# Designed miniproteins, single chains, continued (2): the designs that were tried, part 97

Each design is a single chain, and the fold is of that chain. pLDDT is the mean over its residues in the fold that is shown.

## One batch from the design tools (miniprotein)

Design m7365
Fold by ESMFold2-Fast:
Structure m7365 (fold): chain A 119 residues (1-119)
Amino acid sequence: AEPSELELVEAMVRVAKALADGIANGEITVEQAETLLDAMRSLALGVLRKRLTPEEVEEFQKRLDEIRDKAIEAVKNKDYKAFAQALIDFLRLVAEHVSPEARALIEKAIEELKKKYGV
């Protein structure tokens, strides 16, 4: 069965939290960060495809890819505040195109990231 918007958002938030915790604890490699960011991207595109046209999804895919590249460079440079900001920017883009319930989950994750990284 096709996963619901809420199920995809919950999965995306779980990956974001795992990525943030792994980076903060020094437990994650650059390759692992790339894998988790690619998983978040796939989940985000699944969410966006439920509400947006294929053309609008393509435009968002481009923006998500730009944020993903910034996040990877931040991890390589050990700039964990820039990394947290990239995750927040990613989550905010998805939050603009979801239900109020899904948006509340994303906003809670953003606040947790801000508190954890001091951004």
Scores: mean pLDDT 85

Design m7366
Fold by ESMFold2-Fast:
Structure m7366 (fold): chain A 55 residues (1-55)
Amino acid sequence: SAAAEEAARGGREAAAEAGLDEETVEKSMQGARQLAEAGLSPETAAALARLSALG
């Protein structure tokens, strides 16, 4: 969905800006996509996925 794509981009960009490694960036992107598909807003999904990837 468009919302999932938007969340994935947000998650990827935020994680990359934080200087995280490529694997962690990918996990954040996938998590954001899944959360958005589950009904969270793209912005909230991206933020939660990033926090999860960081630990």
Scores: mean pLDDT 75

Design m7367
Fold by ESMFold2-Fast:
Order: C-alpha cells, then sequence, then structure tokens
Structure m7367 (fold): chain A 71 residues (1-71)
C-alpha cells in the first residue's frame, strides 16, 4: 500500500474517531469506519481501486459538511 493511500486511510480513521466521540455523530462515525474497511480491502487487491474509493469517501464528507453549513 502506498504511503499516500495509507495517510488518507489514517485521516478517515481520525475523523471517524472524532465522530464516534460525539453521541450525535455516532452513526456517521460508524459509516466512515465501514468506508475505511472497504478501502483497506480494495487496496489489498488494487491500490488504484482503493485510491478511488478513498477519494469518493473524502468527497462525500466534504459534501456532507457543505450541506450541514447550508442548514
Amino acid sequence: MSEELKKGIEELKKIADEYLANPELKGAGQTILRMVKEIEELAKKSEKEGEKKLKLALDSLKLQQEELAAQ
């Protein structure tokens, strides 16, 4: 696994831990942890597929933050 992909996975785990520490965001934190596991499994088979899934997860989190800011 590339160092860049590994760092991205660590960033998602960090965000998930922060979300899990907040009772109101626990469900979102669990969803992020599932994304991390999916990315790790994909990366074992293909780093390119893992990288694509990581980018989609980060993009989804960005959209979620923008949606929350609009409310």
Scores: mean pLDDT 76

Design m7368
Fold by ESMFold2-Fast:
Structure m7368 (fold): chain A 57 residues (1-57)
Amino acid sequence: SGSAALRARLDAAKTMKQYNDLLRQARELGDQATLQQLQDRLVQLGLEEARKYLEER
């Protein structure tokens, strides 16, 4: 488990690489809540390019 650590990383994330890594880890852990928050954050930031990569594993 690592949901709290993932959320801390999400709050601190600044690059597409960090977002992609968080998405992969959330999927592996089955942490749907963190996955949804990650996607919502990317939409809010307007990082459309990063969002395209999130559709991939």
Scores: mean pLDDT 71

Design m7369
Fold by ESMFold2-Fast:
Structure m7369 (fold): chain A 88 residues (1-88)
Amino acid sequence: SPRELAEEAARLAIEAANVMYEHGVDEGAQLATQAASYAVEAARTGDPELARKAVELFRQAAEVMRKHGVPEGAQLADRAAELFEKAA
């Protein structure tokens, strides 16, 4: 269901944030955490603007992680964005 996909996306974003904190990439972790918050709120309210912001932040987090050499974090953030786009 759309809710299950959004919930899975939020879980992946939290995993990405944890990987980034472990590697000292606080900026990427903060972006992923913000994206997860918007994803959860979008799933709760049905607000398409919050959904758009969540996808944007997941993609930004992935880019930050790639620049810092944390491809595992980037992969989790990209997958979160993909699942959340499918939930819309």
Scores: mean pLDDT 78

Design m7370
Fold by ESMFold2-Fast:
Structure m7370 (fold): chain A 93 residues (1-93)
Amino acid sequence: SALDEATKRLQAAAPSEELKRLIGLAGEALKKYDDNEKAVEYLLKEHREEIEKALESLGFKFPSEEAKELALEAVVGGLVETLRSMAEEIEKE
């Protein structure tokens, strides 16, 4: 599928195995939910530990739990939007 190809391309560019794993989980969430917001909610609820590990693998440290929550939401939201956008462009090829 176009989403599988988008996921594979983004994983190939990932600098860490933890981020690669998170990208794979985001791709699977987008197969389960047509709504980006629901995919984000699913990832934050069911795969929070993998999101945290991906950010830690990139050297991110958080001054507070509030800053951490904001970062997790921003990263997962951006990842979901990027994968869906890439899949839509692949569908047009």
Scores: mean pLDDT 85

Design m7371
Fold by ESMFold2-Fast:
Structure m7371 (fold): chain A 72 residues (1-72)
Amino acid sequence: MTPEEARARVNEASARYKAAKTPQEKADALFEMADALRELGLTEQADYLYRLVANKYPDTEAGKRAKERLAA
């Protein structure tokens, strides 16, 4: 992922999060934002969002993946 692609993905995920109506949609959007921030080298911000997703949405696929990202 290039920095420009990562920036676009953060913006897209942020828009999806604002439009999200279900916990699953919110978790998916936050997880994608975290992945894009990680690709930009903003690891502290990415880890914050991974922790948020893992703690607030633990039963979602995104929550489980966020927990795995924090362990790596």
Scores: mean pLDDT 81

Design m7372
Fold by ESMFold2-Fast:
Structure m7372 (fold): chain A 78 residues (1-78)
Amino acid sequence: SILEEAQALQGQLPYTEDHQTLLQNLLAAVPPDLAELIEQAHEKYPSVPWLDEMIELYESGNIEALRQRAEIILSATS
């Protein structure tokens, strides 16, 4: 299943230990409304590849794109 694949990816990627720290850092750095959206998306369907993409968008300064990606993730997991 897709959930098992996401868990397998988390176990195999070098970010397995750091992904929660990266998530917490991202949540602290963005506006509260966006942080809530990201947290809901991650809690509903945790995925290291999606988290990595959101962090990359944040570091690139594309906060608007980050918001859109979080909304897409949350909608896709509905």
Scores: mean pLDDT 65

Design m7373
Fold by ESMFold2-Fast:
Structure m7373 (fold): chain A 89 residues (1-89)
Amino acid sequence: GEMEELIKRLEELIKRLEELATRAAALGDPSLQPVIDAAAETIKRAEEVIRKAREGKASVEELKETYKELEETIRRLEAAVREAEARRR
């Protein structure tokens, strides 16, 4: 159903964000710490929304908003990582 598809997409975005945060942390750039911390907090909120959805306690709208938040956090972290990597070249 739509809920199962949204949960799967959220889990895929969480995995991408976790992998990206790991790459960012490996750079050892202190300027990335606030974005890494924001990513960790976004992941925690997204996991809570997935838990609520599995219990029938989250709306489709809440899942869609969480999806947008994950996408925005990924874009911000990707941009910050690219900027940090560019400074090394």
Scores: mean pLDDT 87

Design m7374
Fold by ESMFold2-Fast:
Order: C-alpha cells, then sequence, then structure tokens
Structure m7374 (fold): chain A 81 residues (1-81)
C-alpha cells in the first residue's frame, strides 16, 4: 500500500491526472452495473476491469501496472475479511 503510493508519487502530473480519470471510469462502470442488478462483488470487478482497460489505452505501462496492482491489493484485502 505504502509502496504503491510511493510509486504513484513518482508518476508525472499528467499520468496522475489520467490515473484519477481511470478510477472515475471504474467507479462509473461499477455504479451502472449495480443499478442493472449486479451484486456488489460483480459491480466492483466490472469497475476494476473498466478502469484497467482505460489505463492501458491512456497511461504508460508502468502507470497501468500500478493501478492493476492497487486493485489486486484491494481485492485481497476484501478476501481476507
Amino acid sequence: DEELLKRAEALSEEEKKKLEEAQEVGIAAAREAAAAGASPEEAIRIGIEAAVEYAKKTLSPEAAALLEEAYEAMLAREAAR
């Protein structure tokens, strides 16, 4: 978590902005899926996939990998509960 934050801080300002946009895309996709009747778990997965897809198209491979790792860490934290 702290290591991911440190790597995020090393990104350019433009990449940070695009990373935030990728997160917003993921949140919007998750909300749409939930409104369509998806379970909370399914909505989260759909949101993650949408954010990662957006990141791969708009960000550097390093920034896209960072976003993917951050989401995997979130899923692992949920699974550990």
Scores: mean pLDDT 73

Design m7375
Fold by ESMFold2-Fast:
Structure m7375 (fold): chain A 76 residues (1-76)
Amino acid sequence: MEELIKALKEASDEVQKEAVEGLYNAAKFAIKQGKLDLAERYVKELEAMSKLAKEQGRDDIAELAEKYVKELRELL
């Protein structure tokens, strides 16, 4: 949701990284349970987080999110 992206705009690097890792783990768990619609939602959130991090100059977080998106898309 938009609310997650808004909250992350003012978040620290540590909080943004934890959010990226949390979404990745949640998406993997959803895939394992066959909840593909939920996993797709988490992938879209990760794509939005990657874009936000890139705009903020947090390239390491953007690269991490992009890596996770690519990995998850291979599992979907």
Scores: mean pLDDT 79

Design m7376
Fold by ESMFold2-Fast:
Structure m7376 (fold): chain A 95 residues (1-95)
Amino acid sequence: MPSIDELEERGLERIIEVRHDPEKMLKLIDEIQDEYTELAKTLPPAMAMQVGQTGQILVETGLVLANLARRGITLSDEEVRELYERIKKRMLRLM
């Protein structure tokens, strides 16, 4: 079973790869949503919750990046990771 850190890293790498292309990003967001939802169904409740949260943070990060890309703005790898961590901290505080 991949750790949460491994799922975050794999998801971020996929997002970073398509960060300049809003159409590919929206497709990737749908794929991540489906993959993480299906993975969560196979896991114990505590792990399913963490996987679901990670998927939601990746989706939100991707949506922000797709909107920026449509305006011709591309974030660096470091800026994408900072955005993810900021979204993660806000989402976990609200849950």
Scores: mean pLDDT 84

Design m7377
Fold by ESMFold2-Fast:
Structure m7377 (fold): chain A 75 residues (1-75)
Amino acid sequence: MAEVRVTVTASRPLSREEAEAAARGAGELGGLLTGDKVEGRLVSTDGRTMTVLFRGESERAARAAAEAMRANLAP
């Protein structure tokens, strides 16, 4: 099991609920792209900058989730 922690500054403000949904969605997308299980969990947010922990069956899957989040929030 691999862990990747990422900090992303969003191009627009996000509510805590939106940030949690973005973390979960990025984990799901990482899983779909790699075929491995990935969970995204919000660690902290200040409304613009958020820190997320991705825990996956493989480092590839966790990194795919982190990259998906960066692409979505900070294009």
Scores: mean pLDDT 81

Design m7378
Fold by ESMFold2-Fast:
Structure m7378 (fold): chain A 70 residues (1-70)
Amino acid sequence: SPEEAAARVKAIADEMAASGTVQDARNAYFAYEKAAEAFRKQPENAPLADEMTRHAADYKARADALEKAQ
């Protein structure tokens, strides 16, 4: 189901970002952005697309903060 696909994306992206590196945070951001784009293609999945977009924004902010700290 779309909900199961969203849960899988969250599990994979969050595991990737667990290392705390800038690159892993960016990889998580791109994974969520790609998932959001896929869900947006079907109007019934708009809530899932919005959720993925929110997670993407969080990881983008984290990656940007980590990069500036260098």
Scores: mean pLDDT 83

Design m7379
Fold by ESMFold2-Fast:
Structure m7379 (fold): chain A 77 residues (1-77)
Amino acid sequence: SDALIEKYLALAKENPLEALDEITESDASKEDKFAVIDAMVEEGLISETTGEFAKEAIERGISLEEAEREAVRQVTA
């Protein structure tokens, strides 16, 4: 929803990584989470690569920290 986008864009202007962690861990729908991430990329608050990484974590229902551990495991395996 627009209200969620406004909330997380305001947070991301202060700390984009904190905003990503909050939206990923929130109880919002996958569609709403993706809309927030897309808005953060469009506003230049995060890179497209960071946005795609966060979307992958959401798709898997895991935290950003867990997604980072999985990415490292895949590279080293």
Scores: mean pLDDT 77

Design m7380
Fold by ESMFold2-Fast:
Structure m7380 (fold): chain A 90 residues (1-90)
Amino acid sequence: MEELERRAREIEERARRGELTREEWLEAARLQVELNRARHTDPALEPLIKAYEEAALELAERLDARGEAAEEDIERARELFKKKLEELLA
């Protein structure tokens, strides 16, 4: 956990500076999912964590040969997560 938390803080700091590559943004999303799962063992949070993971993985699968995601693929990932979140809160 110590290494995972250190990596998460490092990536978060670089993200604030706008220094992350597209691939690193996706890695940061996956790292946050893993960190959240490790910290939140509450079963009630599992569907929310799963929804975020699904959105992040969908975005990763949409990267082109240059490792770039289209704006519409990013928007689709956001819509997927929002839809899952709304279902969980209903």
Scores: mean pLDDT 62

Design m7381
Fold by ESMFold2-Fast:
Structure m7381 (fold): chain A 97 residues (1-97)
Amino acid sequence: MTEEEARRLARFYIRQIDALAETAVLNAKYPQGLEQAKQALDAIIKIVERALKTPYRREVADAAVEGLERVSKEVPEYADLFQEAADRIRKLAEEAE
């Protein structure tokens, strides 16, 4: 993978993470919101795990943490779930250095 390809992939991952976090917030008002939020969370974690093998792993992990903390603030009922995931992502990023 070229450096330019890695940078484009990182930007793609950050956009996907932001979209998934926003979807979790928007769907929280529906009965299936929690299930969809869990699916979005799983997808975000998988994106971060893939990014850990790239030069931009820190930038992608930081974007994921910011997105999960935003969901925790905007949807307090999901705060424990999303904050735990944010802490896990921080540790994964530190261990990948």
Scores: mean pLDDT 83

Design m7382
Fold by ESMFold2-Fast:
Structure m7382 (fold): chain A 82 residues (1-82)
Amino acid sequence: TEEELIAKIESYKPVDPDTTDAILDQFELQRKLIELKEARGEDPSKLEKMREQVIEQMKRQVKLLEDYAAGRISLEELRKLL
């Protein structure tokens, strides 16, 4: 699921490399934050909830990239909604 989302975002790099790279970088930073919290002894149930929130954010961003690629939203709207 996570690997599928990453692969889907990467498939949009030829359309807008800057926006897709920014999304992937933000995902990486959020993953590192979760790993840091886990290393500091955060509650496993809170960590799982944070991971779920990251996945839901990625799904939303994939939908926005799909809408942009289909011509339903402008680049300005895409960047505003991210």
Scores: mean pLDDT 79

Design m7383
Fold by ESMFold2-Fast:
Structure m7383 (fold): chain A 99 residues (1-99)
Amino acid sequence: SADQAAFQARREELLAEIESKISPEDLTKLREIFDKHDTDGDGTLDRKEVLAFLNDLPIPLTLGQKFTLALTVPDADGRASFDEVLLALYLLTNGKLKL
């Protein structure tokens, strides 16, 4: 039971806080790596593309963390937006996300 309006508002609030705390250079690098793996150009990644994206990140993630993110971050359609991946990485790094 998700209150979609409350969930969306809190997600947007957290994304704004994350963007204020991540350097513009690191945010640009993340977006460039994301876009590299967005083969369809639709602004989203499937589970396999999320795994490939995570493997290209200069962030020390375990294999288990990469598979967990690739399985859990994509929505019911199996797609993940840049914002969803950014939020998940920020939470996984306990707010210490840097490239």
Scores: mean pLDDT 76

Design m7384
Fold by ESMFold2-Fast:
Structure m7384 (fold): chain A 60 residues (1-60)
Amino acid sequence: SMADELRRRVEALERAIAGLQAELDHAKKTGTLTPEEIKRLEEQIASLRRQVEADRAALA
């Protein structure tokens, strides 16, 4: 069903967010990324979180 497809997408997006958050946290601790790269990662995470919120709203 469409609902099952949306649930699978939400799960995949949540895994992607978790991976990017771990990468961001590691980068902040090690100083391996520039401030601009950190900002882009934060913006990417925020964008994916908005997509999860929209997909969850569609499932309600």
Scores: mean pLDDT 88

Design m7385
Fold by ESMFold2-Fast:
Structure m7385 (fold): chain A 87 residues (1-87)
Amino acid sequence: KLEEAIRLIDEALKIVSDYLQGKISKDEAIKRLEEIAKRARELGFDELAQVVEDMKEAIENDDVNKLIASTLRLIGLRWELELELEK
């Protein structure tokens, strides 16, 4: 379960990276982040889902500062989940 959450985080980070590099459209980034947030919520990772939704909203509103903040939060969550997997 934790490994699945980490994979969702990696996918969300890739989407944001691709968007910032101009490799995917704004609409495509929003759609893909919505799918990740939905999957995270279905798995019971509500905090992860909320962070991904915040990233989606930042992209929708062209809020670069909010996008940076949400991305840093996501990286922090990934670190916490990896530490949990170390046991």
Scores: mean pLDDT 84

Design m7386
Fold by ESMFold2-Fast:
Structure m7386 (fold): chain A 66 residues (1-66)
Amino acid sequence: SEREELLREAAERLRELEREGVRASIDGDTATLQAIQEEIRALLAELARRLGVSEAEVRREINRLL
């Protein structure tokens, strides 16, 4: 379904951002960490809007796919 595909793609993107965040944290790159946090926030907000649910529900559904 479109919903499942969107959630799967978001889960994959979050895994990428988490890996980048770990590396940025090790490097002390605060600017990159802030950019990653903003991208995650924007991703969850857009997905919540598209699916007609709360950001909290999007986080729960993505966590079930991880």
Scores: mean pLDDT 85

Design m7387
Fold by ESMFold2-Fast:
Structure m7387 (fold): chain A 68 residues (1-68)
Amino acid sequence: KEEENIQTALDVLTKKKYIPLEELSDEVIDFILWLTKNPEELEKILSLPEEEQFEYVKKLFEEFKKEK
């Protein structure tokens, strides 16, 4: 569900403090929206162990920023 995917992405990114929401609000929002449009990537993140999720999210966000 879209709401669940958005909440999960927000929890991972903001609660775990991978991305500072205050400084990168527009980029974070765009990234979350991109994740909801690419459910394969979101499912990949959720299927990984917590330690690997952190590394994967960081790499994925850096690639997303380069495309923007």
Scores: mean pLDDT 66

Design m7388
Fold by ESMFold2-Fast:
Structure m7388 (fold): chain A 86 residues (1-86)
Amino acid sequence: MPVIVLVRVTVKPGTAQEAADALRKAAESVPGVLRVEAIVTSDTEVAIRVFAENEESAQKALDAIREAAAKTPGVTRVEARLEPAD
């Protein structure tokens, strides 16, 4: 079943766009990811939505986002949820 990954990322002020670009690229590199949306919602917050073909691809995309976040000095918090896509 198609799955949506909803990710909320908290960042240091001034790093939101850099974090959004890095995490979007990480998710887009995963096979079975259909589309990635990364939106800077404030100076300290980024919302990422990943549309994945199935749960396995969704989990791999989330793992890729978490790895990229760990390598991005501006990222302070990552919260994620998987939801079925109709």
Scores: mean pLDDT 85

Design m7389
Fold by ESMFold2-Fast:
Structure m7389 (fold): chain A 71 residues (1-71)
Amino acid sequence: SPEDEQNLNTFGVLSQELADLRRALEAAGKSPEQIIQELEKWFKEVSPTLSKDVQEQLKRALNHLIRHIRS
């Protein structure tokens, strides 16, 4: 559906922003804990503007990334 396509596109853009933010924080020499804190802050600021489907997909992507940073 057009809404599914829009949600997929929105998720794609935001998952790229999440990846770019992580790389910028790593390049700035931030600790794993600081990186996680900034990624969680970014998600809290962005999530209220999104559909529930995009929020859930982005939250799963964030949780996967946090798990990887902690391992």
Scores: mean pLDDT 87

Design m7390
Fold by ESMFold2-Fast:
Structure m7390 (fold): chain A 82 residues (1-82)
Amino acid sequence: SPKEEAREQAKVALELVKQAKKDPELYDKLVRAVFTGELGSIDPRLANAHPLLREALREILLNPSSDEEMEKVLEEAVEKVE
């Protein structure tokens, strides 16, 4: 289902953001990929990420927060997927 796919993509996105906090080059690439829509170039599992999940990923990248808050933002985006 689209919601289940978005849930798996949210897990991948969360792990990438956690890695990006330790890797400035990955952070820059991930920010650019979110704005260009080319998330699949970072991880093939994100190639067709739901628009709501992409928006949530953009929010957590531009507004650094705790791992718990980032997970919550992504989970709330998944719940909005029908």
Scores: mean pLDDT 83

Design m7391
Fold by ESMFold2-Fast:
Structure m7391 (fold): chain A 85 residues (1-85)
Amino acid sequence: GAAIEEALRELGRRLEAELGAAPVLSREQLVAAARALAELARELGLEEAAAAFERAAELIAAGAPREEIHKAAGEGQALLAEAIA
């Protein structure tokens, strides 16, 4: 179980870092990463975290402000941290 939890934390941290800085990933790659995090969160039964990452993916696809995207991704990461702690 720990390997999936570690992977989710690492991916969430990287997604937040990319959204917080000038991103080197394309919009398509960021959407794919956020959706992958949502799918993995669902597999762990973390529906609220999955919804937050799915919202982040939708915001990225729509070209929403970075503040909104970062907030949604951060909410997902916080929920993952709480559930895994």
Scores: mean pLDDT 73

Design m7392
Fold by ESMFold2-Fast:
Structure m7392 (fold): chain A 80 residues (1-80)
Amino acid sequence: MSEAEELTKRAQELARKAGELWQKDELGKKAAEEYLKAASHYSLASAGAHSPDSEPLREQHLAKAKEYEKKAEELVEEMK
């Protein structure tokens, strides 16, 4: 429960941050897109705890979420 809630909360926070970045410029829009991809994968990871059968897919979504979040952070650094 708490783990799924944390993942959902993180997805919501990244989506909110993406909305803020969309107001900047073309680079901000690209960063927002990567944050939204990360948020989507965090949401899928949160939902993936239905059964042991879903464990490998949950881990895969967590890895993708971290990958997209890192890409978004790199784009935000370029915006300075």
Scores: mean pLDDT 76

Design m7393
Fold by ESMFold2-Fast:
Structure m7393 (fold): chain A 79 residues (1-79)
Amino acid sequence: SLADKQRRLRELVLASDPRALELLRSREDFGEARRRAFEHAFIARAILDLSQRETAEALGVSVRTLSRAEREMRELSRL
């Protein structure tokens, strides 16, 4: 179910960093730690076949925040 996928996404993200949800939801500059949390969320989203909206809801962030972070990661990867 969608709810099971969203729960699994949170588990995978928290397994990479126990502070990940705090980092993702923060407006403070946590720099590399926050960037790594978004990278783990992006990978988990791809594995679980979740949309940006479904992932944003699961993580407690706005779709705009997630979309911007994913765009920045793509730019850093020189797509």
Scores: mean pLDDT 80

Design m7394
Fold by ESMFold2-Fast:
Structure m7394 (fold): chain A 62 residues (1-62)
Amino acid sequence: MDPGDLARAAVTVLDLHGREMAESSVRTIGAHHGPEAARIFQEAVDLAERGVSREEVVRLAR
């Protein structure tokens, strides 16, 4: 899965459903796409919660 797509998904889940759903999604992503995908998703959630813009979160995803 593309890191930018994971970051977009993370910001969208956080914005629409909040932190608890985003944390649940990290576990689901890890189970289906592996630990690296879970890490990217988690980092995107953390950056977005700290007030980093959606565009910048997606740009920083690796």
Scores: mean pLDDT 83

Design m7395
Fold by ESMFold2-Fast:
Structure m7395 (fold): chain A 88 residues (1-88)
Amino acid sequence: DPQFYPGQYYSMDFSGNMSRSQMQSMGDQFQQMSNNNPGTSDVSSQVDSDDQMRMSFRVNDQSGAQQMMNQHRQFSQQNNMQSSFSRM
């Protein structure tokens, strides 16, 4: 299991055949999720190219980290994306 450290920033990188609208929709979904969960904060998204997107966020508690992991897994499965999760 990944070790989450409260107060630490993490990134999620997505790559593959994503449309820009899919990347924007994903960013909006993660932002809305964070707004409803005090376990995460300072969510940002950046589109690095037509097929690459990075999201970063701060973990405030284990519950917030788990919610982000579940969303990451769900999105990757639904869109056949290559994705990674890392500590910043």
Scores: mean pLDDT 73

Design m7396
Fold by ESMFold2-Fast:
Structure m7396 (fold): chain A 66 residues (1-66)
Amino acid sequence: APSGLRLEDGELVFEAPGADVVAVRAPDGTTTLLHAPPYRVAAPLAGTYLVSAVRDGRAVSATFTV
């Protein structure tokens, strides 16, 4: 599961151990795909970000509110 979700210098930073791919959906619906660490995504918008880590075809999600 995505863990350690935090905001650092306007970026959402987190860990996703063993993820094949991570999708981050911003409050405006913009999605960023991350294929490898480090997991950092710009978080300029206030609101809820959805982080989904996929491993072996299974997704586990966490949310972070800015």
Scores: mean pLDDT 83

Design m7397
Fold by ESMFold2-Fast:
Structure m7397 (fold): chain A 80 residues (1-80)
Amino acid sequence: SVRELLEEARRRVLALAEENGGVASLSEIQEVLLEFLSRVPPEYQEEVAEILTEILRRLGARGTRISAEEFQAVFDEVMA
């Protein structure tokens, strides 16, 4: 489902942040999410891309260095 795909995307970004001491650059997050989107089945790509784009837009408003906590807050806001 789209929700399961988005939860996988969340786990990938959180793993990136964890490897980097709890923070990641917006560029690194964008790369992880675009790489993930390339592996999403075609039938879900449009809906997943829309949601990931909104997440990236909100993260960009917070700055160029994003903590795991900030990423989770934005993800939860968009998924509400």
Scores: mean pLDDT 85

Design m7398
Fold by ESMFold2-Fast:
Structure m7398 (fold): chain A 82 residues (1-82)
Amino acid sequence: SASAARYAELEERMKRGERASIEETLTGPDGAVLKVKAEFEGGKVVKAEITLTNNATEAQKEAARAVAEELRKAGVDVTLTW
């Protein structure tokens, strides 16, 4: 799958000691857009940026906040905006 291929490429770059990043954009049925950017160093996620459009639902905002807090607890530098 496309997802599996992207993760395999990322894994190979990380094995080579390279800095790597992923950027994904998801669009909901109401036109709300979720953009996620993640940066990797030393085999781990070090930074993440999660951006929602202002028309995102409260449920989408709560889910994004929950993900951001879990990443922060894991030591990731997280920026969350909408």
Scores: mean pLDDT 71

Design m7399
Fold by ESMFold2-Fast:
Structure m7399 (fold): chain A 98 residues (1-98)
Amino acid sequence: SSLEELLLRQVERLEELMEKLEELLKKIEEKGYLTEEEKEELKRLVLELEIEVGILKISLGLGKLLGVDPEVLERVEKAIERAEELLKKAKELLKKYS
């Protein structure tokens, strides 16, 4: 369905943002400090990821209501969970280096 296609596109966008955030977090953890440029990038990625998670949660609710394929819904739920875990790690790192 068109809604399934939308959900999968939203998951792909979320996964791209998560990959960028994971790479940045790994780099920061490996070197043990945060530059001003990395702090700005981290703040931007956190904000963008929070927005995309919010949008995807709304789309997930609609998908459940309209009987979207359970496999697609499971993929969406797992992507949201991973994104929320990354956001928690990123926010803790921002607090540490603020």
Scores: mean pLDDT 88

